# Designed miniproteins, single chains, part 90

Each design is a single chain, and the fold is of that chain. pLDDT is the mean over its residues in the fold that is shown.

## One batch from the design tools (miniprotein)

Design m3120
Fold by ESMFold2-Fast:
Structure m3120 (fold): chain A 116 residues (1-116)
Amino acid sequence: KAEELLEGIKKRVEEILKDVEGLREAVLKRLEELYKEKKFEELKELYESDEESFIEAIKEMVLEHTKELNNEKELSEEEIEGMKKRVDYLLNYDLSQEELEKLREEMEKATENILA
């Protein structure tokens, strides 16, 4: 079942982002949304065949949520590179509890259900 694979991917994401709680929650929620939207197959293929590309896809999801925090989706290449550096910073450094709480609140969405 795709549900079993989703749980496997969630476990891997929790391991990758174990030190960044707010971003981890946002990424896990995004995975559930992709599963609900039936866009999960691409991540499944990466997870099973190419761990390096899978990690890159996780970084891309974090970057997209970072763009949403800035309320801007039309970014120049220079601005996108700046956001990538910020994502790398957030993944490699401890965030304050206040920063994590703000990220969590801003990234929360209504969907909590996983399709069977």
Scores: mean pLDDT 57

Design m3121
Fold by ESMFold2-Fast:
Structure m3121 (fold): chain A 96 residues (1-96)
Amino acid sequence: SAADALVQAIRDEAAGVRRLVAEGAPREEIERQIEGLITQTEFFIEHHIEDATPEQLEEVIELLDEVIRIAESLGLTELAERLRELREKVEEALEK
């Protein structure tokens, strides 16, 4: 499904952030990867959040939480704030 494809894209972007951090990549490269995660997550929320399963919503929250911790640890305050806003929107959709 389209939701499945976007959850996979979000997973891949989060994996990319994790990889860049592990490799000691420049902050600018990590920031670009986080921007990619934000873009995919915004599209997911706008177009597919209503057709997502609870398991998919929980996975997206966990991926966002991981990247929020990374952004905060690197002092990327504005990106961390944007990610927290997206996390809240996904959490609202998960609340039964």
Scores: mean pLDDT 89

Design m3122
Fold by ESMFold2-Fast:
Structure m3122 (fold): chain A 100 residues (1-100)
Amino acid sequence: REEAIRIIAESLQSYNLSPEAAERIATELVEIFEKYKEGKLTEEDKKRADLIILGHPDGVLEAARRLRASEDEELREFGEWLEEQLEEVKKKYGIEVKEA
């Protein structure tokens, strides 16, 4: 848990987020993923994840890549989920909003 927050926060900080904002967003993403793993993800949780990704796509992409490079299977699964969410957000919001 703490390592996932650290990796995500460091990745967000490399794209001009403050340490405080990066840690807060990293913690939110970890909590959303924990709910997903438990089968308890709500529509509001999904919307919040989408908004985070829309606001910080490059930082989230770096975080996903770093998590996928981990020796920890749970961290790799988190990275795979983040890449899937990123691709979904690009299709839903990038194509619909930027191309219009």
Scores: mean pLDDT 76

Design m3123
Fold by ESMFold2-Fast:
Structure m3123 (fold): chain A 105 residues (1-105)
Amino acid sequence: MSAEELAQRAIELAKEAIKILDKPNPTLEDFVKAVKLISEAARYVSEAARLKGDEEKFKQAEELRNEADRIGMRAVVNGRVTDEDIQRLKEIAEKVRELAEEVKA
């Protein structure tokens, strides 16, 4: 897979996650699905960045992936999702999408 193909797939996954989080009342299952999509999107961004030799964007993608995974684990442990968790995860998804668009360019 080319760096551009990986970045494009990351954009699509991040957008799908945002759509799930934009539901009026996202369930814990919806939230966990969004976390997995964001984590996978960030992984594709990190792979694309590595192919381009962009160490800074690689590190940024890994940090975003780790933050999404931590928020997801907290929601699962607590057995519920808060509005704060949803807003924070949306912010992470948007940052992953933006980073993917920068890597694609």
Scores: mean pLDDT 89

Design m3124
Fold by ESMFold2-Fast:
Structure m3124 (fold): chain A 115 residues (1-115)
Amino acid sequence: SAEELAAQALASAQQALEAIRAGDWETARRHLERVGELVRQLRELRAPASLLRPIADLLDEVYRLAVEKGYWEVARLAAEVIIEVGRAMMAAGDITTGIGFVLRGIGLLLQIELE
């Protein structure tokens, strides 16, 4: 079940990335909202960091491409979901790695505030 939810989160994150490449930021936003929902479910299941880390890695790519395209709201959502991945890792007992991803997401949000 956790593996199935993680696979769905990866698929939704990949669809967000493809939507950004196609210039459809609204579709990208909807897919990222879905990733956030799935990550919160993974947190309730106490999914291991090994399932959560690939989601964070793909969200980092989504953030970078969204910034390049000027889709600031999409970039902000990607950073917020990275924070949620960190919180899920902490809930699963990987506190050090989880804190690392929370701080990374906060850093990305702070970067968006710069012109």
Scores: mean pLDDT 89

Design m3125
Fold by ESMFold2-Fast:
Structure m3125 (fold): chain A 79 residues (1-79)
Amino acid sequence: MEIKVTVRGSPAQVDAAEARFRAEAKRHGLDVSFRRLPDGTLEITFTGEITPATMLSVMAVAVEMRLEGAEAEVKVVEA
């Protein structure tokens, strides 16, 4: 199982998103990878032991990013 997050916004919003999601990965002991696309979109992939608590934490950050005017989409993928 992996969690994929796609973030779009201003450069400042995307930088804030990367920092927040990196902190969440560290708190939960997850592997995280970040990929910036040429259009400025940030793709984030969380792997490892995905628990309900981890999923809720990632979704909470995505909601906060949306409230700040960024686009943030969360997708759970079964591998």
Scores: mean pLDDT 82

Design m3126
Fold by ESMFold2-Fast:
Structure m3126 (fold): chain A 108 residues (1-108)
Amino acid sequence: AMEELRREMERAAEELRKEGREELAELLEEALEAGGTFRDLMDMYVRGLELESDTPVARELLARARAAREELLERLEKDPEGLIKEAKEQGADPALLAAIELEKKRLE
């Protein structure tokens, strides 16, 4: 349900705010309210990283997000749980994890 997706996004936004990434938290909340796809969320995530690209971590995540966007979509359709596990083990950005979990719920 939309209410469940919103609740998950609120948790993800709280995690992003704890990391000091308020703008990304706001973008993800807005995307969920608009009923965006994983593709839309990824595009918003990339735009958010472009605004924060003055840090080494943000620049690396931006490059990875652009390069791996299509690969992540294909993996999400085939093995969403494995993708989430791998992303967590690799220290993926909370915004990316939130987008993946949101799309997983959409595909269910």
Scores: mean pLDDT 61

Design m3127
Fold by ESMFold2-Fast:
Structure m3127 (fold): chain A 61 residues (1-61)
Amino acid sequence: SEEDAKIRRAAVLLVETDLPIEEIAKRVGFDSVEEFTKLLKERFGVSPEEIRERKFVPAPL
């Protein structure tokens, strides 16, 4: 889906850049960090902080 594509792009930015999570969410088209974080947990099972810490792009659930 379009939402899953946005989340995947955000995950790449989380791994490859030091941009704030808020800025990354907005850059990929989410209006809020809350919505982004919720969808990421629901569809990928991880938080934005976990992606950045572990340095990997997750696969969808």
Scores: mean pLDDT 78

Design m3128
Fold by ESMFold2-Fast:
Structure m3128 (fold): chain A 73 residues (1-73)
Amino acid sequence: SAEYERKLEAVREAVELLRRGDEEGAIRLYQETFGLSEEKARELLEVRRYVAEQLIKIGEEIDKELAEKKALE
């Protein structure tokens, strides 16, 4: 559905805004798209930021271990 596609696009755009450090832009987008209060939008984006940060950290640890293993080849 068009509404589902719009919501998916908004989630993708919000992730890019967060990656660029535009937290206020991401909050506004979530408020407009999902009809959320500023407080609820901030809470949802904070959870998403935390998850993204943990995934990046895990990726960096894997890359570091792979680099160390290649240095021992």
Scores: mean pLDDT 76

Design m3129
Fold by ESMFold2-Fast:
Structure m3129 (fold): chain A 68 residues (1-68)
Amino acid sequence: SVREYAGQYVSSKVQKELEKGASEETIQQTIEEGQRLFQELSKSSEEEAKKYADKQSKEALETKKKKE
């Protein structure tokens, strides 16, 4: 599905930033850009895109904290 594809695409970009040791700020910016892309590609509501972005942000920041 388009929603699944959009989600995988955004998650892949966030994962690459995490592997590069990007700052929390860079990770958040990547997620914000991904939120817009997810909304456009999946035709999701702003609320759905926001929930997706919030989940990605929480998971990425938890991963970052465990390594720091």
Scores: mean pLDDT 73

Design m3130
Fold by ESMFold2-Fast:
Structure m3130 (fold): chain A 65 residues (1-65)
Amino acid sequence: MITPEEARKLQEEIFKLIDEYKKTNNPEAKQKAIDLLRKLAEKVKDVNPEAAESIREQIEKLEKS
């Protein structure tokens, strides 16, 4: 499973990419954020299924934007 430190770093990177996408409408930032969110959801699904579901909801909202 992902370590808490790795999860924190991954979330920080995802936040930066989402922020960049919202400000610049950069499709590469959007796609990278989605890819990292999917990776995070997969890593946490067994220990925190509610968090994984929330992450999947974020992916859907981001894909629709």
Scores: mean pLDDT 79

Design m3131
Fold by ESMFold2-Fast:
Structure m3131 (fold): chain A 88 residues (1-88)
Amino acid sequence: MKTEAMKKVIEAETKVSMAIMRYSILKKSGELTDEDLEEMIKELEEAKEIAKEALKLAEKEGDKLSAEEAKRVLKAAEEFIKELEKEK
């Protein structure tokens, strides 16, 4: 039932959600390190690339829903990368 574009959106969204969860746990515990920030930024950059691929695939397939979700995930990843860069 899921399109290939939507599968990639879910993959990218999962990476973003896991990074947000890891950040909130480590920040609250006081255990957040610069190495953790670098790793999370790397995961978010990977999520951005997956979201960009999902967007291109969705546009090619005329999958408007997956295209809108891919844009949402891409924006969320970009905004969170900027937040993490400021924490360094």
Scores: mean pLDDT 84

Design m3132
Fold by ESMFold2-Fast:
Structure m3132 (fold): chain A 68 residues (1-68)
Amino acid sequence: SKAEETAQSAIDTYRELSKNPLMSEKQKEIALKAAKEIEEKKESFTDENAQKIIDEINEKYGKEIDKL
């Protein structure tokens, strides 16, 4: 489904971010936490709400990364 593809794309993006050598260990840990939260929530995603939930997770964890 579109929801599954949206969730998996976001998870894969955060997992790749956690492997980026320019990221600090704390930033990598936050990226993995974002991936985990998406993975835990993905079963509740609909095609209508998946992108909105991903955007909210991106804002939350993006702010944590920017704070470092």
Scores: mean pLDDT 84

Design m3133
Fold by ESMFold2-Fast:
Structure m3133 (fold): chain A 63 residues (1-63)
Amino acid sequence: ERARRVAESIAAAKEHSRGDEGLPVVRPPDSLTPEEFGRIVQEALEKGLSVEELARMIEEAAK
């Protein structure tokens, strides 16, 4: 469990390091729970929304 989280952190850091410039990485705001954020992302992907629309949905939910 702890090892899994460490591995996930390392993987995220590696991806950030490799494609730092030019990767549109959207971080969940502290006001959103992981469940809320996951739901918004799932819905956007299911509807085939653009990155801009996804960003708007996250902003709206964070309010």
Scores: mean pLDDT 61

Design m3134
Fold by ESMFold2-Fast:
Parts: structure tokens; sequence; C-alpha cells
Structure m3134 (fold): chain A 68 residues (1-68)
């Protein structure tokens, strides 16, 4: 589960750097909290138009932060 600070940072990054809506960012954060894999999170980011390399990097960050 994300700490409050980690969740706020991740949400802000998804919205500002990847252009996700608040709803889309919250969906990804929920998936990460529910134990989604790096591949699953990266696939969702790519579906929203994030390039594959950036999506994988963001997905790894989300998994790391969700374990805090």
Amino acid sequence: MFSRTARLVARHELMTHFGLSEEEAEELLRMAEEGASVDELAARLQKRGVPAADARRAARGLVTLSRW
C-alpha cells in the first residue's frame, strides 16, 4: 500500500509527466496497491499513449512505491 506522500507524488507524476487524467492515475495507483505486475501496469500506461520504455520505468516505480 502506498504511503500518503508516495501516493500523492505518483499521482502528480502520472498526471503531469504522462498526461493522464486524475481518474486514470487513480486507477493505476489502485492496480499497483492490488499487486499488479510491472507488465500489467506498463500495458495500461501504453494503452493511455505512454511510450513502452517510459511505461515500464513508471510501472517499476509504482510497484516500488506501493510496497512502502
Scores: mean pLDDT 79

Design m3135
Fold by ESMFold2-Fast:
Structure m3135 (fold): chain A 113 residues (1-113)
Amino acid sequence: MKEKFKELYEKAIQILEDIINLLREAASRASGEDKELFQQAIDFLEEKIKRLKELMNKDDYEGALEVMEEIINFLKELVEYAKKVDPEFAERLQSKIDELEKIYEEMKKLLEE
């Protein structure tokens, strides 16, 4: 169980880092309020990644799942905003959210068994 959970966690972190890179690209093309919102989204995700790493170091797998759910809910709200201001970014972000949700479901199943 623990080894499989850690493997899924490492995949989730890679996807979150990919999302941060997509946000950095979107912020570089944006101006004003849109740029500020994308920069705030980067700060939020970096803080949550730090929290995930702390929880995983403590073997708090249930806490890690709660933070993952919080991240996914945040990203779903972000993609709806992004559809209005940067549709290409929104499409790429949605693809990463779909990958992250699949990993979350697999991680959740490991803790239920």
Scores: mean pLDDT 89

Design m3136
Fold by ESMFold2-Fast:
Structure m3136 (fold): chain A 73 residues (1-73)
Amino acid sequence: SMEKKKKIEEAKKLISELVRQRGLDGITKNDIKEIAKKTGLSQSTASKLTKKHIKELQQQGDEQLRQAEQEQQ
């Protein structure tokens, strides 16, 4: 349980760093393979986690933009 949680948190940090450097759509299949290799997660798990975390980051960004637009109206 703790080992799996640690691997997931490490993967999320790597995903966030890649998004910060290349944007939400900048993560490639090779990046997912490298995340899996560095964290010890399967490529399938790393792929699913990457997609989930990108969607979470996108929703946070979209909400912030929506609030800013409402304040301008």
Scores: mean pLDDT 76

Design m3137
Fold by ESMFold2-Fast:
Structure m3137 (fold): chain A 76 residues (1-76)
Amino acid sequence: SADAVRAVAAELQRVSEEARKAGITGPEYRATVTSRKDPSARAEATVLGPLTPEQARRLGAAIEAHPDVEVRFEPL
């Protein structure tokens, strides 16, 4: 659903903002978030890598809570 896409995209945005505040400048990835249940529900976020174990766990939990959401990463 659109709500699920927004929830996962919000977590990606939090992770990216934490990385930016920590002074991480790259590498950068484009994350595309889509819903299997709603083809019109789509969001994109820029992610600064690498993720910390805590950030990866939080993102994983958000995806696990929304199994109909797909996330695809592409290097920028």
Scores: mean pLDDT 76

Design m3138
Fold by ESMFold2-Fast:
Structure m3138 (fold): chain A 77 residues (1-77)
Amino acid sequence: SEMERLLEEAAALIESDPERARELAERVLETALANKDFDMFQSALLALMEVRKRLDPEADLEELRAEALARLEEARA
C-alpha cells in the first residue's frame, strides 16, 4: 500500500534526513486517522516519536503521544 511505502521511506530517512522522515510519518498518521486504520496509525506514531527524538533529544514524547491519542479518540467519536 502507499501508506506502507511512505512509512518504509520515513524509517529509511530517520538518520540522514529526519525532517523529511517527520513529514512522511505525519502524512501517514493523518491518512490513517482519516481511514480509521488504527494499526497504521500506531506504526506512524511510533515512527514520528523516533524522528522527534532524533530531531530534539529533549522532546517530551509523552506530550506527543497524548496529542496523538486525543486525535485518535476524536476520530473514533
Scores: mean pLDDT 82

Design m3139
Fold by ESMFold2-Fast:
Structure m3139 (fold): chain A 55 residues (1-55)
Amino acid sequence: SRQRKIETLQRSIKAIEEAIAQAEATLPADVANEIRSKGEATIARLEQEIAEIQA
């Protein structure tokens, strides 16, 4: 179902956000910034997929 796909994508976004927060709390700023940049790019892609499903 569309709802199950959205829930899976939302769960993935949450996991990435938590990974970024953990990296920012525990790693050097340069490493954390790289993880954030890659994570935010992935989140943007997943949010676009959700938007397409909701359209």
Scores: mean pLDDT 88

Design m3140
Fold by ESMFold2-Fast:
Structure m3140 (fold): chain A 77 residues (1-77)
Amino acid sequence: SLAEALAELQAEAGRVQKLLRELHEKGIELPADVEAELRAVSAAMEALGGKAEPTAAEFRELARALQALAKRLEELF
């Protein structure tokens, strides 16, 4: 459902935010490619949030991008 897809997206966004906080607390600098991915995902999130009729497929696609970003952030520890 659309509500389930949105909940999954929010959970993955929360995971990324937690990892970013932990990296900042440890003084770990983000590589330029990771910063670029974070900017791209943030822009996509903002664009989707402004859309009048977002689809479950769009939420799932963005959730997958956030999952990939989370995995890359975990590799920096």
Scores: mean pLDDT 85

Design m3141
Fold by ESMFold2-Fast:
Structure m3141 (fold): chain A 79 residues (1-79)
Amino acid sequence: MAAFEKEREEALAAMREAANNPVSKEETLELAAKVARLSEEELKKAGKYEEYKEKFEKEVEELAKLLEVDVKEIYEKIK
């Protein structure tokens, strides 16, 4: 679990750094989608996807708020 949490935190940190650097909106949305996808994959690998689904959804909402985009845009990029 520690390694799983660390990988997710590293992905989120990279995303936050990209949000603070002037990059294209498209690239920023792609990074947010990548972070969301990695979080979902790590939860599935840990066998905790169902248990932590709400937490995953909260993290996606936090990313959307950080980027000032609709949470739906992030979900559309990861499907």
Scores: mean pLDDT 67

Design m3142
Fold by ESMFold2-Fast:
Structure m3142 (fold): chain A 73 residues (1-73)
Amino acid sequence: SAKEAVLQRAYAEGARIAVKVVLETGDEEAALKQVEELGRKLAEQYPEIAEEIYQVTIDAAKEAIRAVKELLE
């Protein structure tokens, strides 16, 4: 469905941004702020599923950051 496609995109983009920022800067807080901005932009486009977008983007980011930290240890 269209909703599934949007949430799948939110997950993929959230994870991608988080990994990129952490690898480039080492700053987890900066990564989470950029993912929050992505979530806001997607929620503006799809306000009817805004809460789901925020949840998916933050969960994807936290999971991706955790995986990167484990890889670098």
Scores: mean pLDDT 86

Design m3143
Fold by ESMFold2-Fast:
Structure m3143 (fold): chain A 101 residues (1-101)
Amino acid sequence: GKELTKALQEAIEAISKLDQEKTAEVLEATAEVAESLGAEELARFLRDLAERVKKGLLTPEQAGLAMAVAIIRSVRDGEITPAQGLEIANHAKEKAEELLK
């Protein structure tokens, strides 16, 4: 819904202001939330994304965008519900905003 798109956009904006290590920390924390909801494919993708960021293969903004696309795809493919997608997106946003302080 509109709330998911807004939460993902806000998460991308916050992540884009972080360094590589803090971006990887957001992705790892977000993967843990996805795993707790049974979204094992999404969780694995987010962990792989965190490793690519740590290696300098992706910028924080590129990683945030890839995370958002993966969450949208997970909802579309029925791995998670739209409500679970919003929960994951909000967790990523809140973790990124916490690390900016």
Scores: mean pLDDT 89

Design m3144
Fold by ESMFold2-Fast:
Structure m3144 (fold): chain A 104 residues (1-104)
Amino acid sequence: MKEITKEEFEKALKALDSIDPDQVLDFFEKILKRYLPEELAQAIVEALRNDDPELLKKAIEQLMNDPRISKENKKQILTLMRKAAEKLGREEVKKVIDEALQKL
């Protein structure tokens, strides 16, 4: 599985902070598809689009239980998800992300 480098992670965080909210989901989907299976990336983006905490819980459970993804990569992906949720004002999915980060 492709690992997110510190440089790639910091660049992605800065980009998410600077882009318009309307562009967040498209940009974030492109990032996730580089590091996650397409189905999982799509589920995460859909959960963020619809502020669907139940769909996000299932996607995060799949992410957390995938042995091909390192603990550090899981932390970075969850941190990027948190930033995307914050930019979009998705409070319910943000709570789910915060709970998952505490378990790592």
Scores: mean pLDDT 83

Design m3145
Fold by ESMFold2-Fast:
Structure m3145 (fold): chain A 71 residues (1-71)
Amino acid sequence: MMSVKEQVLAEVDRLYAEAERALAEGRPLEEVVREFLAGVQELMKKYYEKLSEEEKEEIERHVRERLERLL
């Protein structure tokens, strides 16, 4: 069974895959990054109360690593 943290991390990876696809299709980097960050923000709003401070920090690090790979 997946934990809430594992579910959020998997959703971030899905958003990242969508961003990579959008870039491959020739969409502007600035627009793709904006959409990726908006999706992450919606995920955090949905799961915020279910995550510990340590889990939030792990998710933030994961998002940062994914964002750096898009840039």
Scores: mean pLDDT 84

Design m3146
Fold by ESMFold2-Fast:
Structure m3146 (fold): chain A 90 residues (1-90)
Amino acid sequence: GAKAEVVEVKGTKDYVEVTIRASNGTITSAGVSVLDEDGKQVGAGRAAGSGNEVTVRIPVEGKPGKYFVGAGVVLSDGSTGTASAEVELK
């Protein structure tokens, strides 16, 4: 499967920006969901990739607090993987 991790996450009032890196291949696409502390989705985004890193910016209508980021990736060989992180909006 794809070996992927969230290497950077940035939260603002208006968006969450997530950078995902794959250690074992080229990312062709990534999808990201942002969930609040109650598990409600507050934003989602998708980006096409062509290298081992992809950055996805997700518009959010967030209140200050902790959010969870779930990411899925597809590599050029068709393998898939997941990564997760936390982000705090202020």
Scores: mean pLDDT 82

Design m3147
Fold by ESMFold2-Fast:
Structure m3147 (fold): chain A 72 residues (1-72)
Amino acid sequence: KVDQAKMYAHDALDKAEELGLPKDVIDKYIEKIDKAKTVQEILDILQEAKNSVPPDVSKYFDEAIKKVQSLL
């Protein structure tokens, strides 16, 4: 459900922060995820984040997207 999707999204963002994404970018996406009301909204936000990060970070968003898709 939505709470589980948010957990997967937070895990990906935590990993992105460990890999050097700036905290202000991370906080912006965390705020968007926390305000999301549906699994689809979380998927859309994760897809936006994936497209805005380097390939070495993008793979963790791919993993999160697959996990969130499994909740649909």
Scores: mean pLDDT 81

Design m3148
Fold by ESMFold2-Fast:
Structure m3148 (fold): chain A 91 residues (1-91)
Amino acid sequence: SLEELLAEVREAARAILEGVLRGDEAAVREAAARLAALLRSTRDPRVLLEAEILIGLLGIIRGVARLIGDERRARLADAAIAAIEAALAEV
């Protein structure tokens, strides 16, 4: 169902955010791959909106990380954004 799909998208988004904040590259990679697969499975505007909100949040995290010299978290946020944008470009 769409409700189940939205729940999975939100769970993947949370896992990406937590992974970036922890500096956990493997967690970010796994969660971003899962979200990308979910985004490729649908063109529902509610799911696409959730992805755009996540890109915005990751952009803020990346910006803050760059300001404080946290190159690791900045790279992880950037990698997650790139994976999400690549999946969205296929829609």
Scores: mean pLDDT 88

Design m3149
Fold by ESMFold2-Fast:
Structure m3149 (fold): chain A 85 residues (1-85)
Amino acid sequence: DEREKLAEELEQLLELAKQIDVTPEEVIELIEKALEYVRKGDLEGALEELEKAKELLEEASKTHPELQQLLGALDVLIDKVKELM
């Protein structure tokens, strides 16, 4: 199931976000909300939360280059959500 695989990948993204000390808490909260939406089958809700996380992460990455890996992983998952819609 592509949705279950997406949920697993979002859990991995969340773990990565928590391991990077400079990740804003709001980004972590938005990824957690996106994961809940995916588990409920609400891909539109998941996409909205992930796009908000991306905006915050793009701003934070301007001063913290270590966030570029997290931003890249998030972009891949945003594209995957769009493909499943």
Scores: mean pLDDT 86

Design m3150
Fold by ESMFold2-Fast:
Structure m3150 (fold): chain A 73 residues (1-73)
Amino acid sequence: RVFDRAELRAFFLRLPGVGPATAERLARALEGQSDLFLLSLTPEDLQAIVPELSPAAAERLVAALREALAAEA
């Protein structure tokens, strides 16, 4: 499945510690990517998109993405 920007933005906005600007930057970078690609993301990949993310925040975002995508399988 391919996620649109609005779906990704809404998803990230629901996560603790993610503001609107961070959610929009992540959604724009990841829109049009497959679920398999999203499952392959590392915390370092998210920090490349949003350098302001701490390693702990990036790890939590990767875990949340994997959990959400597993629930859709």
Scores: mean pLDDT 77

Design m3151
Fold by ESMFold2-Fast:
Structure m3151 (fold): chain A 104 residues (1-104)
Amino acid sequence: TDKAIQEAIKALNGELAELAPYFQESSKQIREELARVTKKVEELGREVADAMKGKPDEYAAMERKAAQEQNDAQAELRQHESEMYDNMKKKMIDHREKLRLKEE
């Protein structure tokens, strides 16, 4: 019945809203960890610069590698967030379909 389907959709939307803060907190924690690692890499870069004042090319290569690793980590974070949201949407669709079939 239409009313039962509407109630089921409302329940799924409520469940999704309750889960959203957990995804936001997880994303925040990962971003904070990325910022911490970035700061540590910058501090190490300064120490290396002081030791390698005569070798600017080697220092530049190390900085480029650190920047690439940071970009890769950020891309992985975005992919993980996208996959989590897609999985949540899929669970909502699957639940709506199961409830529709039960009312037939």
Scores: mean pLDDT 68

Design m3152
Fold by ESMFold2-Fast:
Structure m3152 (fold): chain A 92 residues (1-92)
Amino acid sequence: MKLLEEILKNNTLEELEEASREYLRYLRELVRFLEENKDLPEEERERLLEEWLEEHGEEFEENLLKTRVLLHLGKGEAAREALALEREIGAA
């Protein structure tokens, strides 16, 4: 729980909500990227996905962690929408 406490110490609830909105945006862009590349060969799709994730990695990881904190607190509409979209991506 040290990570949770440090995130809450350094961020307001509003800042965590903003991070969750940004994370939801990244997930929507990821879904769009996957749909645009779905007709490519599997090996090419995997390579392009790895490149895309590496390019977006730093901000994505921070926003993901802040979103997990809001979900743990039972807060945030954007955080819940992000969780729903993650489940759809994982089911595909």
Scores: mean pLDDT 76

Design m3153
Fold by ESMFold2-Fast:
Structure m3153 (fold): chain A 68 residues (1-68)
Amino acid sequence: PKPVTLTAVDESKVELTLPEPATLVLPDGTRVPVSGTVTLDLLEVRRAKVIINGEEIDLRKHAIVITK
């Protein structure tokens, strides 16, 4: 499985950084093709998952990195 990174943009937004093109599955079941860096609402990302090369990654369990 490839690592993904969540980075805080502000209190309500995070950036999802992907090592390769993936599919983002939102809480409402919407599937979105994503690659590189995607900005998401914090509430949505905590209930979303990412499928990369057939592997499912639960974003709820990922730490959000705060960069200075």
Scores: mean pLDDT 73

